# Ledger of designs, part 39: designed miniproteins, single chains, continued (3)

Each design is a single chain, and the fold is of that chain. pLDDT is the mean over its residues in the fold that is shown.

## One batch from the design tools (miniprotein)

Design m9317
Fold by ESMFold2-Fast:
Structure m9317 (fold): chain A 64 residues (1-64)
Amino acid sequence: MLSSEESLQRVADALVALGYSEEFAQEVVERAKEEFSEPTGLHALNVAVRLGFRDLDALFDALA
């Protein structure tokens, strides 16, 4: 099972692979860490959606 840090890094890497900026990916990770004591990839994804991310299907493909 991936640690919280590994799960967040995978989400960040997937966002960058989909064409989002490294700054956007880092903001998603930082917000997830601020809002949740033990953030999961799902928490990071929820933060990304609130910040304007709309391509969930493409993200799931990138994570597979």
Scores: mean pLDDT 74

Design m9318
Fold by ESMFold2-Fast:
Structure m9318 (fold): chain A 72 residues (1-72)
Amino acid sequence: SHEEGARAAREAALRAARAGAATGASSMWDNYQASLEGLMEPVEAARKGAEAARAAGDEVGAQMAEEGYLRS
């Protein structure tokens, strides 16, 4: 669902921030906000969040975002 995909991206961003992966956290948060504004589908937002997390070296955050869109 929209909420579940956005929630996963938000949780991944918060986890990335706590782990010190600021770049991944910022990208995931931007994708979450875009999803809420209706600028992108929740599944696409979660996918982009996972890509951003991987680019930042945050594999755990990427997995959390991927689980979000698998449940959506």
Scores: mean pLDDT 60

Design m9319
Fold by ESMFold2-Fast:
Structure m9319 (fold): chain A 67 residues (1-67)
Amino acid sequence: SARREASRELALRAQREAVRHALLGEPEAGIAVLERALAEIRELGDEELAARMERGLASFREKAPTY
């Protein structure tokens, strides 16, 4: 399904981008990338992936001060 494939591609790209930002000492930029991707995934209607990504984003925010 095109919608499911689009959601997964968005999630994977956003996750890789966020990790790169964190490793470079830019966790706030990584958070912004994840927030944009989460909004797009919600718009695509992939509720399961959106919930998983929201949990990941919350964890990333909690750890951001330590990067």
Scores: mean pLDDT 79

Design m9320
Fold by ESMFold2-Fast:
Structure m9320 (fold): chain A 88 residues (1-88)
Amino acid sequence: SKEELEARILALLGEMHETVRAYVAGELSPEEARKRLSELAAEINRLMEQLKALLSPEEQKEIDEQQATFDQQLAQLLALLDEEAAAA
């Protein structure tokens, strides 16, 4: 359902925040953080596509804009982690 998809997306976003926290705290290597964030982002994008199928065209456009912003910010973070992993 829509509510189940929204709840799962929010839970995965929480896991991404925890992954970043753990990385900053030195609990994860750059390589481990990069892998975990990539896997979480792929699942979030998959669920967002499923959510869009349940939404009006107007709501779908809002999700598309949010997804584009998310993908851009994530790409910047992953590039930084890749640089740090390569330097190790």
Scores: mean pLDDT 83

Design m9321
Fold by ESMFold2-Fast:
Structure m9321 (fold): chain A 82 residues (1-82)
Amino acid sequence: RADELIAELERLVEEVKKSTDPQKIIELARRAVELAVEIGVDPKLAKNALYGAEQAAKEGNFEEVVKIMEDVLDVARRVAAA
């Protein structure tokens, strides 16, 4: 259950790292945030993370998108481990 959702979230984060297309990165970030909420991450934190990732992607700041997505993954792992 949670392990499979975490594995999918990890794959989405890796896809973000490999992409240079802002629209694709935004789509991947939306899927990652939706999955994180399904795992049990606070919807408010998830919404703020998505907003930050969308803004960073539009600005071409892909390093910031990766940081935001890795933070979301870390929170999801902690929630899944609880």
Scores: mean pLDDT 83

Design m9322
Fold by ESMFold2-Fast:
Structure m9322 (fold): chain A 73 residues (1-73)
Amino acid sequence: MEKIDEARKLIGEVIRAMNEAKKDPSKVDEMMKLANEVAAKLTAMGPDLAGMGQVVLKAAERVKKEVEKKVKE
């Protein structure tokens, strides 16, 4: 039942937050909170989506490190 569509919507929200964090470093913490929430929801949806949740979280962590590196200069 429609789990893939729900997962795509949740992942899309994180991708949007990642794009906003790349433009505005102050949004990095909000993006990381959303990524953790989405990863937890995907894990709760089953083992097939748990792996996807880990990929999303890792991608968010990479964006955080990239943005922090640019801010630090």
Scores: mean pLDDT 79

Design m9323
Fold by ESMFold2-Fast:
Structure m9323 (fold): chain A 88 residues (1-88)
Amino acid sequence: MEKAIELMKKSLIEGFDEAIKLAKENPKIPKEIVERLEELKKKVPDVPEENMGAVGAELTKLIHLLKNPETPAEEIKKALEKLEEAMK
């Protein structure tokens, strides 16, 4: 069980690094979104184990939205808010 949680935390950190990189590369994304993602990445060690799956799912959705240049900033903000909610 502990080993699976450690792998999940590592995966989440790698996912946040990808999301931050994609947000920085997209000129439509406000710097505020990048800063919020960097702040959430720092909270990964403190995320309850039971929430790791939900956090991973929301992070994956956010990454897909960030990869699509046609995605409105409001949709990205909503996905980020859902990710923040899952990390409580």
Scores: mean pLDDT 81

Design m9324
Fold by ESMFold2-Fast:
Structure m9324 (fold): chain A 90 residues (1-90)
Amino acid sequence: RKEVIEETKELLSKGKEDIEKQLEELVKKWRERGLPQEKIDIYRELFIATLNEDFEKIKEYLEKLVKMTPEKDKETVRKATEELIKELEE
């Protein structure tokens, strides 16, 4: 959902120690909100790829998130994902 994309953008602006701390807090919140473990695993992989500056893997995981999004929210998440990819490629 849009909130998760915004949370991801905020994390990407922080240093490694802050990213790791925030990731654990977000994983806890995502589990409490009933997010599937498969989706949580993709977000975790996305942050690891970001720490390694692996833009190809970042794109791959963002595409997987769009595919897992319900159709009603899919267009909103796709647009937010495309914006995030553009920011990462700059």
Scores: mean pLDDT 66

Design m9325
Fold by ESMFold2-Fast:
Structure m9325 (fold): chain A 76 residues (1-76)
Amino acid sequence: SLESITGYSRAALIGAIREAARELGLPLPAPELQDLLAVELLFPSVDWAGLIERYQLPWTPEQLRRLRERVRELLG
């Protein structure tokens, strides 16, 4: 499950992603992609360009990097 992979509750993870996206003015992906993105964003190293290409995300690599930084700040 998302919780066993990340160590956070789904509500905490999705809440942090939504809040970070809101603060940064970024559109949210579909709910199923939000769960997948939560896993990817918490890993130490991310292939930003590959993630965008694979899931056709409407963001730049720099926007994804900033989103991850803010998500991590919100989670503590």
Scores: mean pLDDT 76

Design m9326
Fold by ESMFold2-Fast:
Structure m9326 (fold): chain A 87 residues (1-87)
Amino acid sequence: SNETLSAEEINALKEMGNYFKKDEDPARQTLGSALVYAADLLEQNPNITKQQLEEILTSQFPSIPPDTITTILNNTDKIKPLLDAIN
């Protein structure tokens, strides 16, 4: 979609990314790094759409399945409540 992420959604990506960076699984650590990278990129370039961000992340982090990135980007508004429930 041509939708951009809100400031709240960008913050949710950063919080989720930092959570996964603490995981013992290297694949989850890589996912965490990708999400922090995405949040930092969007803070500098807020006009980047969800589709453009997905393309950037799949290019920069080819080890992450594209469907994982798509699912996360389509559920950013729901992820923060789930992270808050774990912490």
Scores: mean pLDDT 81

Design m9327
Fold by ESMFold2-Fast:
Structure m9327 (fold): chain A 87 residues (1-87)
Amino acid sequence: AIEELERLKKEILRLLEEAKVAPSVQRFVEEALDGVIRLAEEGRTEEALHVLEVTRQILEKLLAHKPELLARVNELLRKMEELVKSI
């Protein structure tokens, strides 16, 4: 579970970098997803899901100008949500 969460985080960050998203947004996502993974590893599943949902909502606003990228990122965030729920 944790290994797969780390893989999904790296895939999301790669997509943001390839799409030339601002470094500040990339840093925000990395920090937010690191928090999700840490909370999940600690068994704090509800808190991990909350951080993931807040991250998704913020990204909907920050990536509104790149709807195709947003759709791909949201698909990966949904996979992270399902993995966290399975822990």
Scores: mean pLDDT 87

Design m9328
Fold by ESMFold2-Fast:
Structure m9328 (fold): chain A 95 residues (1-95)
Amino acid sequence: SMAEEKAKLREEIEKLAEELLPKVREETYKRLEEIGIDISKLSEEEKKQLELLIRNNAVSLAVEELLKKGVPQELLDELLRQDGLRHAEEVAKLL
């Protein structure tokens, strides 16, 4: 069923994102240090926001890898809209 296919794709995205997460975190920390940001001096709230950004970037890379493997873009777009795009749009309306 379509619901089962979407659930399976969500699981694959989450699994791949978790596998990519250490690399994305390392590259993000490296870039921040290169521009003079000391990660150890960030507040607990700033560290939480940074970790959320890193996780979102890992999910984006997981989606790109699935696209390369032939997963239809329309299915991936639908999952992203359900789980994140609406929240991003609501946040944008507050700015």
Scores: mean pLDDT 76

Design m9329
Fold by ESMFold2-Fast:
Structure m9329 (fold): chain A 86 residues (1-86)
Amino acid sequence: SKAKSIIESILFVLERMKERKVDKETFIKALNTIINYLKEKYPDDPIAQELIERLKELISRIEKGEMTPQEAADELIEFLKKLLEK
C-alpha cells in the first residue's frame, strides 16, 4: 500500500539520521519536512494525521530539552513499526 511505502521510507531516513548522530537542528528540520510532505500528499488520511500529531509532539519535546534526537528517533521508529503491523 502507499501508506506502508511512505512509512518504510521514513524508517529508512530515521535509521540513517540515527547512524549519523545528526544534531538537534538537523533532526527537527527533517521531522518538519516529513510533516509538510504528509500535509501536502495525504491531507485526508487519518494515519497521516496521527503521524503528523506524533511528529509535532516529538519536536516540542526536543525543543524543550525533554528528550534527545536519539531518544525521539527510537520512539518514532517503534511507533512506525507498530503502524506497519496494523
Scores: mean pLDDT 82

Design m9330
Fold by ESMFold2-Fast:
Structure m9330 (fold): chain A 81 residues (1-81)
Amino acid sequence: SALEERLAARIAALRAARTVEEAERAMKGLFVLGQEAQDLALLERIIAALREAAATATGDMREVLETWIRSLEGVRARLAA
């Protein structure tokens, strides 16, 4: 589907990111998808992709990704309540 294609493209862009700016652009796209879908399963896939990116990231990029992951974990907790 178009949604799955967009999700895959955003995940690929995030994995390929070499700068905070590139990661931020991909992340903003993922945030929009997560918010619009209001779907717990979609949000879990986004969080998993960000955790994967954070595992290989260093320095400022890792810190930014970890902050975004915490924000989405908060959204996940609210949706699961």
Scores: mean pLDDT 76

Design m9331
Fold by ESMFold2-Fast:
Structure m9331 (fold): chain A 107 residues (1-107)
Amino acid sequence: SMEEKILELIRKSKSAAEAYFGLAELYKELGDLEKARRYFGKALVALFSEGMVRDFGLEDALKEAEKLVEEARKSTDVKEAMKLLEEAIRLLQDAADEAIIEHLKKL
């Protein structure tokens, strides 16, 4: 089923970005280009935010996001897994936004 394919992709993923890149590829293969585009966009946001968090040394935010991804990987429910991935992205994005603001104050 589609739900089993989504859960398998999430289980294989080590990050929110990797999970969303996998979802984008899955929906691209199914011909659903609108969903593929949406998930690709989320993957880029996650990738950028995680990179910023790492570069600014925000280790606690990175570890909290990694914990949410591990919870998503252990989920047997697609809605729960997707919610946990979205929470991980939001956490990383919020941390990245704060780091950008602090950086801009020094320019």
Scores: mean pLDDT 87

Design m9332
Fold by ESMFold2-Fast:
Structure m9332 (fold): chain A 75 residues (1-75)
Amino acid sequence: MARPTLEEVVARFDALVADRASPAEVRATIRELVAAGATEELLLGALLRTFHRRPDLPEEVREGLLAVLAEVVAE
């Protein structure tokens, strides 16, 4: 499988936010993206871009996404 693009990863995070995904669903999606070749830099950049596009995003959701990303990357 080809490495995902920044816009594709942003779309995945946008969908997780729109669907009010659980921490388990977020973790599964991030692991899937890592398995597809997404780097830590790409994942963090996409997440920050998602936050920029959604300034009204609750802090709880932002904290949850960042925490799961940090957890998966630390594995």
Scores: mean pLDDT 80

Design m9333
Fold by ESMFold2-Fast:
Structure m9333 (fold): chain A 99 residues (1-99)
Amino acid sequence: KAEELLKKAEETYKLHKDGAQRAIEASPERGKRRAEFHLAVGEAEYRLYKAQAEYIKDPEKGKKLMEEAQRFYDEVKARQAELDAEEGATVRALSEAGA
């Protein structure tokens, strides 16, 4: 069970890393912000799975790590709203400038 969670952590991180690369390939300038977001989500999910694996071996230590991992995940998700707002503002500015 702990080994399965660690494997999921690795697979999830790889999935987000691949997503980041595709974002950069689609648009080098705009893709950089999306790539940073993909990597941040991957790190957050990696920490959550790692904390769950630790909880199986040491519940007291694992609980603290899960709380820290969840907090980091929530911060990453909050940044998604900021990124979407920033991209929307950029598109609006370009439209107003006639570009």
Scores: mean pLDDT 72

Design m9334
Fold by ESMFold2-Fast:
Structure m9334 (fold): chain A 76 residues (1-76)
Amino acid sequence: KEEEIEKDIWKALADISLAVGVLAGDITPEEADEIRQLIDEGKYDEAIKKVKELAERTGNYELGDTVIKQLEKIKE
């Protein structure tokens, strides 16, 4: 269950990073909700793809890279 706790921590960090992106105006609430839904469904590769598309559109590669790394940790 230690691995599950660690994954839950990375999910929480990803959610915080998405919330920061919404507050900064880089991501819409709808886009953040789409990514959260993909994470909840275990569709991590689709979530990563969506984050990459948002980073490309907004130019916020730092936020995008952070969320992608957090999602990759959940996949491990």
Scores: mean pLDDT 78

Design m9335
Fold by ESMFold2-Fast:
Structure m9335 (fold): chain A 108 residues (1-108)
Amino acid sequence: MEEILRLLEEAGYLRAAERLKERVAELSEELLTRELIAELAIESLLEELLERGELTEEQVAEIRRMIRRMLDQGVAPEEIAERVRAFLEELGLPRAAEVLRRLILLLE
């Protein structure tokens, strides 16, 4: 979790980092897998991007659908990360693209 919090904070997504802390605090330690923390971090980041007006609700829904569909199909996290990164870079969000790429790689 410390590494994920640092990633969000250094990228300037302070609201996402705070939400991740709050979400993790409500869960028992037995439920805190790296994959779950990464999933919560992805959701917290997408929520901040929506609130900042950097993404629309439709774009957030597209990213969520893309990740879920590819995970359900057994696509490697590295391929999912690159597709989501390319989508965000095309939208002019290279910082968000790199952060989300790194978070998706933790879903293994």
Scores: mean pLDDT 83

Design m9336
Fold by ESMFold2-Fast:
Structure m9336 (fold): chain A 87 residues (1-87)
Amino acid sequence: TPSPAERLEAEVRAFAEEHKLTPAARALLEEFIQAVRDNEPVERILAIIDELAAALRADPASPLTDEEVEALERGLRAEAERLAALR
């Protein structure tokens, strides 16, 4: 049975593929996944999410609207906090 972290990893990668995120955005998502897998402090994981959102908003090649970036940011924050609570 996949762990909650393994499910999140699969869902995040599926999202990146479905929405055709840039290589730069995918690299930041991989950094997020690695921080979650390494059980880094939630404050560090939230900082990575902030960096991802800022990079997506700054990149004119990003396929995501600002509203979609906000939705992704909220979703990743909620999952990071939920996983931290399971520790």
Scores: mean pLDDT 79

Design m9337
Fold by ESMFold2-Fast:
Structure m9337 (fold): chain A 113 residues (1-113)
Amino acid sequence: SKVDEIKKLMDELYQKLLEATSREEALKVLREAFDKIFEILDKMTPEEQKEAADILVETFERLAKELPPELARYVLHAAVIYLRVRKQYASPEKQAILDELIKRLEELIKKVE
């Protein structure tokens, strides 16, 4: 399923970010993953996108706990920027899903020490 493909891409992103040694490497890894994720999201129904959003939040919650705080904040801010840009081109119902995802990630940033 497309949801399983999102899960696989997020698991791959998680492992690569744990191995990243610089902000530049982390951004490259995040960008490459999000380009693939956004291609899949564009083909998903709003219901499937809600499930994908939960997978993204769960992965970023794990990253927030396991990455150094500075790198975790940097990655989360970059993810929010990418989502805000993509939201501008989404349908109204998909924009609402992306807004909730962005809000959940912004709340996660506030919890990173």
Scores: mean pLDDT 86

Design m9338
Fold by ESMFold2-Fast:
Structure m9338 (fold): chain A 63 residues (1-63)
Amino acid sequence: MTDEQLIQQGLEQQAAFQRAVQTGSLAEAREHLDKLVALAEQVSPELGARVRAEAEAALAELE
């Protein structure tokens, strides 16, 4: 997969994650988070860690 394709898929998963967070669908948010982190880790481990931390913080706000 090219870096451009990884970025595009990451943006799509990020949008889906944000939608799930906005609707309070924790299970859907978790599913998209896992996919987003996996894509980010393919770009760089640092980006993957950053995305995971940010997404987990967003999920915590739903409590």
Scores: mean pLDDT 75

Design m9339
Fold by ESMFold2-Fast:
Structure m9339 (fold): chain A 83 residues (1-83)
Amino acid sequence: SVREEIFILMHIIAASALVFVARRALEKGKKELALELARDADRLIEYVREMLERSDVPEEVKEKIRQRIEEIEAEVAKVREEI
């Protein structure tokens, strides 16, 4: 449904924001804060992935969301590697 799609997208935006803030914390030498924010982003993405698999959102939309999840997971991995 459109409501499920919106809810999933809101969580993706939240995960993206966490990764953005984690990178800024890392740039300022706040490694522990960056790690905590990266972990929170990972947990949120895991939750989004679970929501997506049980949702009735159209497959073409699911594919685009999966691509966005992979992008965020890659950015989280980069933050973790730079700590």
Scores: mean pLDDT 86

Design m9340
Fold by ESMFold2-Fast:
Structure m9340 (fold): chain A 90 residues (1-90)
Amino acid sequence: MKETLETILKMVEKAIEALEAGDLEAAEYTLTMTIMSLTVAIKTSSEEDKPTLEKILELVQKALDAALAGDAEKALEYLKKARELIEEAI
């Protein structure tokens, strides 16, 4: 799981960088890939790991929704929360 979380962390950080640069299209693409990776991770994770991964997925999905609405500030808020949760789990 740790290696999976480290990969997801890098993807979340890339999405944050894209949003801070004002590149909503790059952020949307990165967030979509992050959601796909999280969905696969949840399917193969233990029951103990699932709640953390599901919470990260919820935050990333909310960030994508905000980015699609053009709300980069709200998307950044959700991604920073996701980053903190991942860092605590590693």
Scores: mean pLDDT 84

Design m9341
Fold by ESMFold2-Fast:
Structure m9341 (fold): chain A 100 residues (1-100)
Amino acid sequence: MTVDPEELEREIAEALALMMISVAKQMVEIDGSEETLEEALELARKAAELARSSGSPEAMERAAEAIEELARLVESLGTPAGKRAAEELREIARELREEA
């Protein structure tokens, strides 16, 4: 199997984006503090940018879905900061889907 460098770069970008969202989710599950929510939101924004840079509509859709799952977790905290962060996460996912 000959590995296409461009295809490999796209697969790496998608994997990194999903990994960053997974890390954000784990952080929130451990600590629902406002500071952790700010870090999780930043990771989600970076993940969205990685998905966009891949040029793959499929990668963008998968990243958007993972960000929406993170938004549900964050909203479930029942805190004002959690509700605000969940709204921002949903907006990131929506924009990513519109570009896919």
Scores: mean pLDDT 83

Design m9342
Fold by ESMFold2-Fast:
Structure m9342 (fold): chain A 87 residues (1-87)
Amino acid sequence: SREKAAEELEEELRKRAVPPGTKLTVVLNESGETASGETVEELEKNMIEAYYEKLKKKGIKLTPEQKEKLERAARMRALIAGVNADD
């Protein structure tokens, strides 16, 4: 199905390493804070960790639904960065 194919492609892209010396970087917010990684999976992980650290400092606890939405958004941004680097 379309959904299953998309999920399988996402997982494959997340595990793909970029060429040596290349680094994926994403701007997280309007303040210019960034997250980076040598793979899409590492970039996704670093983005999620940065978001959770910011929320923790503000004393905000996410519901499971909010956490899933945040992680999905981070995954999509990391995948887009990976696709752009692979062009």
Scores: mean pLDDT 72

Design m9343
Fold by ESMFold2-Fast:
Structure m9343 (fold): chain A 60 residues (1-60)
Amino acid sequence: SLFEQLSEHLRLGVEYEQQGDWEKASEHYEKGADYWSKIYGEDDLGAQNLRERAEELKKK
């Protein structure tokens, strides 16, 4: 399901971020944002916040 995929990508994003794997964490947050927008709509702030977090991690 979309909810299951969203949950899994957010979990992996957090785990990779805790490990210092910024690139993998960013990839999972971006994928999570894609599923978030499919569930809640493209204009939902949750998807934007996830994409902003992913971009910030890429700067590290």
Scores: mean pLDDT 84

Design m9344
Fold by ESMFold2-Fast:
Structure m9344 (fold): chain A 86 residues (1-86)
Amino acid sequence: MDELKRKAREEAERASREAGLSRGQASVAAETAVLAVLEGVEAAREAVAKALAEAAATDPSLTPEQLAAARAAAELGLRAAERLLE
């Protein structure tokens, strides 16, 4: 499990760098990939959607662009986990 979590984090960070994402977005992708490996991709997708909806409701300083960037990073992390779980 620890090695699989490490691989998920590394793969998501690599994919984020290849996509030209920021360090903050790479961190979101890595944590999402780890969550997907631990709980399953579908459960992680639901958790990410809930977290983004809660952030949008509770933080009025978040722009639609910032939320879209976080969602894109999370999707990259989910895809990285899918490849590792094949």
Scores: mean pLDDT 81

Design m9345
Fold by ESMFold2-Fast:
Structure m9345 (fold): chain A 94 residues (1-94)
Amino acid sequence: RIAEVAQQIMENNIDEETLERLREAQRTLEANAEAAKAVLAALSPQVATETDPQARAEAYRQVLLAGGVEEEVAEALALALEGILSGAPVPADP
């Protein structure tokens, strides 16, 4: 779910070229969600005790950055993971 990211891009008044890149990023994010879940499982128990999606997403973002993931990608993945941790994917009305 990068619907929130898409909305942020649209608010920045971005052209169609960016929308095309966003489509490719959606596929990449979905594929990377599996890798991100593996990273989540590797996190220390200290973070695992937190059931708050926000706190977890922030911790994951820092882990992704430490792992060499690009800043923008790490932020998008953290937001996607926050949605996943919250449970059901609620698609913004397409």
Scores: mean pLDDT 55

Design m9346
Fold by ESMFold2-Fast:
Structure m9346 (fold): chain A 68 residues (1-68)
Amino acid sequence: DNLKKVREQVEAAPTVADQVRIIVSKALNGEISLEEARRLLEEIRRRHPVVTPQTVDDIVRSLEEHHK
């Protein structure tokens, strides 16, 4: 299960910036879908209020442009 493996890697990352970088990298490499990437980013936002809904939307929009 790629999503479970990526979630475990995200949870092990030392900073929120590293957590976001892992999600972005996995989405760009096609290891997870855009919907799975959004879900993981929303999970980070729930745990870390410093990540705003706008930040999540900006990241997902950037990933959508790449997958176009």
Scores: mean pLDDT 79

Design m9347
Fold by ESMFold2-Fast:
Structure m9347 (fold): chain A 63 residues (1-63)
Amino acid sequence: NLEAAIEALRRGSPEALALLETLDEAQLDQVVAELAPPGARDVLPARLSLRKTWLARYARPAP
């Protein structure tokens, strides 16, 4: 699921959040390392579920 989540985020896919929900903390940290822009790590929520929601919203254009 890690590669699928990264692909969905790069595409801005609506499936991105659902795929992120399947990831554990270590896998989510890999997504952050690959896709989060400079400064994003400083504002990431501490709670795993909030990090997943934030990443899905931030990595995609606003609707």
Scores: mean pLDDT 64

Design m9348
Fold by ESMFold2-Fast:
Structure m9348 (fold): chain A 79 residues (1-79)
Amino acid sequence: SGMTAQDAANLADDIASGAITAEEAARQLELAADEQAAQGRDAAAATLRAMARVLREAAAGMPLEETRRRLEAIAAAGA
């Protein structure tokens, strides 16, 4: 199954607190997307790749509140 909106919110909060960097979070989601694709879960893989792109933009300076909103929206659309 794909990431939930709550999982996305928790990830944004972890980035805000410094528990994980946006770059590391993007890397982890890209690896998870590759695993989902290998299992034939193409829709779940697409959702995770879309979230990873948002996290790459966060690493480049997108505000954290905007990052959180975009991650939650993508997760909800992917459910």
Scores: mean pLDDT 82

Design m9349
Fold by ESMFold2-Fast:
Structure m9349 (fold): chain A 78 residues (1-78)
Amino acid sequence: MVEKYAEAARRLLEAAGLPELGERFYREMMESKSAEEARQVGEETAAEVRAALPDAERGEALSIAVRLQAQEIAKELE
């Protein structure tokens, strides 16, 4: 279920201090019509996570977690 993975990523982003990015990810994923759109949203969100977090190690870990949720959503849309 797309909602399950979108909500998981939204909560992770909110916990990291990025609630606006989390809400945008959730909205864009729920509106995604294809696996390619979901993957694009995941990559764009991961890039913004890396840019927003001052701790590079935590930024990379969160970006990986977001991309994993996006990959699961992409599988649901295939």
Scores: mean pLDDT 85

Design m9350
Fold by ESMFold2-Fast:
Structure m9350 (fold): chain A 83 residues (1-83)
Amino acid sequence: MLEEELEKLAKEAGEAAKAGDYEKAAELYKKMAELVKEHKEEIIKYLISEGLSEEEAEKAVEEAVELALKHAELALKKAEEAK
């Protein structure tokens, strides 16, 4: 299930970051963003079924992608600084 896969990626990304493996953390955050983008229509439909408006659902998906990409960028910056 998409939710379980996203939760697993988030946990693994957090564990990688705690271990100082920022390159791996960045890769995992990018995978999260890709999954959300690939399943954007499915996620929007799900959120609407949970009581969100179409506008709220679209905004939530966009914010989730932006947040994952920001986490990936921060992790890559930390990895680059460690070189």
Scores: mean pLDDT 81

Design m9351
Fold by ESMFold2-Fast:
Structure m9351 (fold): chain A 63 residues (1-63)
Amino acid sequence: MGPAGDLQAGLDGGSLAAIRTGAAEALRNGAKGEAGRYAQLAVQAHDLETARRYAQLALEAAG
């Protein structure tokens, strides 16, 4: 369990709030480098589509 699990849980939640929460938890749980950068962009996203895109990129970078 780690940043990848947090990002996936947010994406599975399907809402902007769920995706932002998952990305914030991934950062708290040590998402670094490219994964951390994309997770931070997901937290800052103002719409669902942008948040989903960056959370997916963070998940790919996390493994």
Scores: mean pLDDT 86

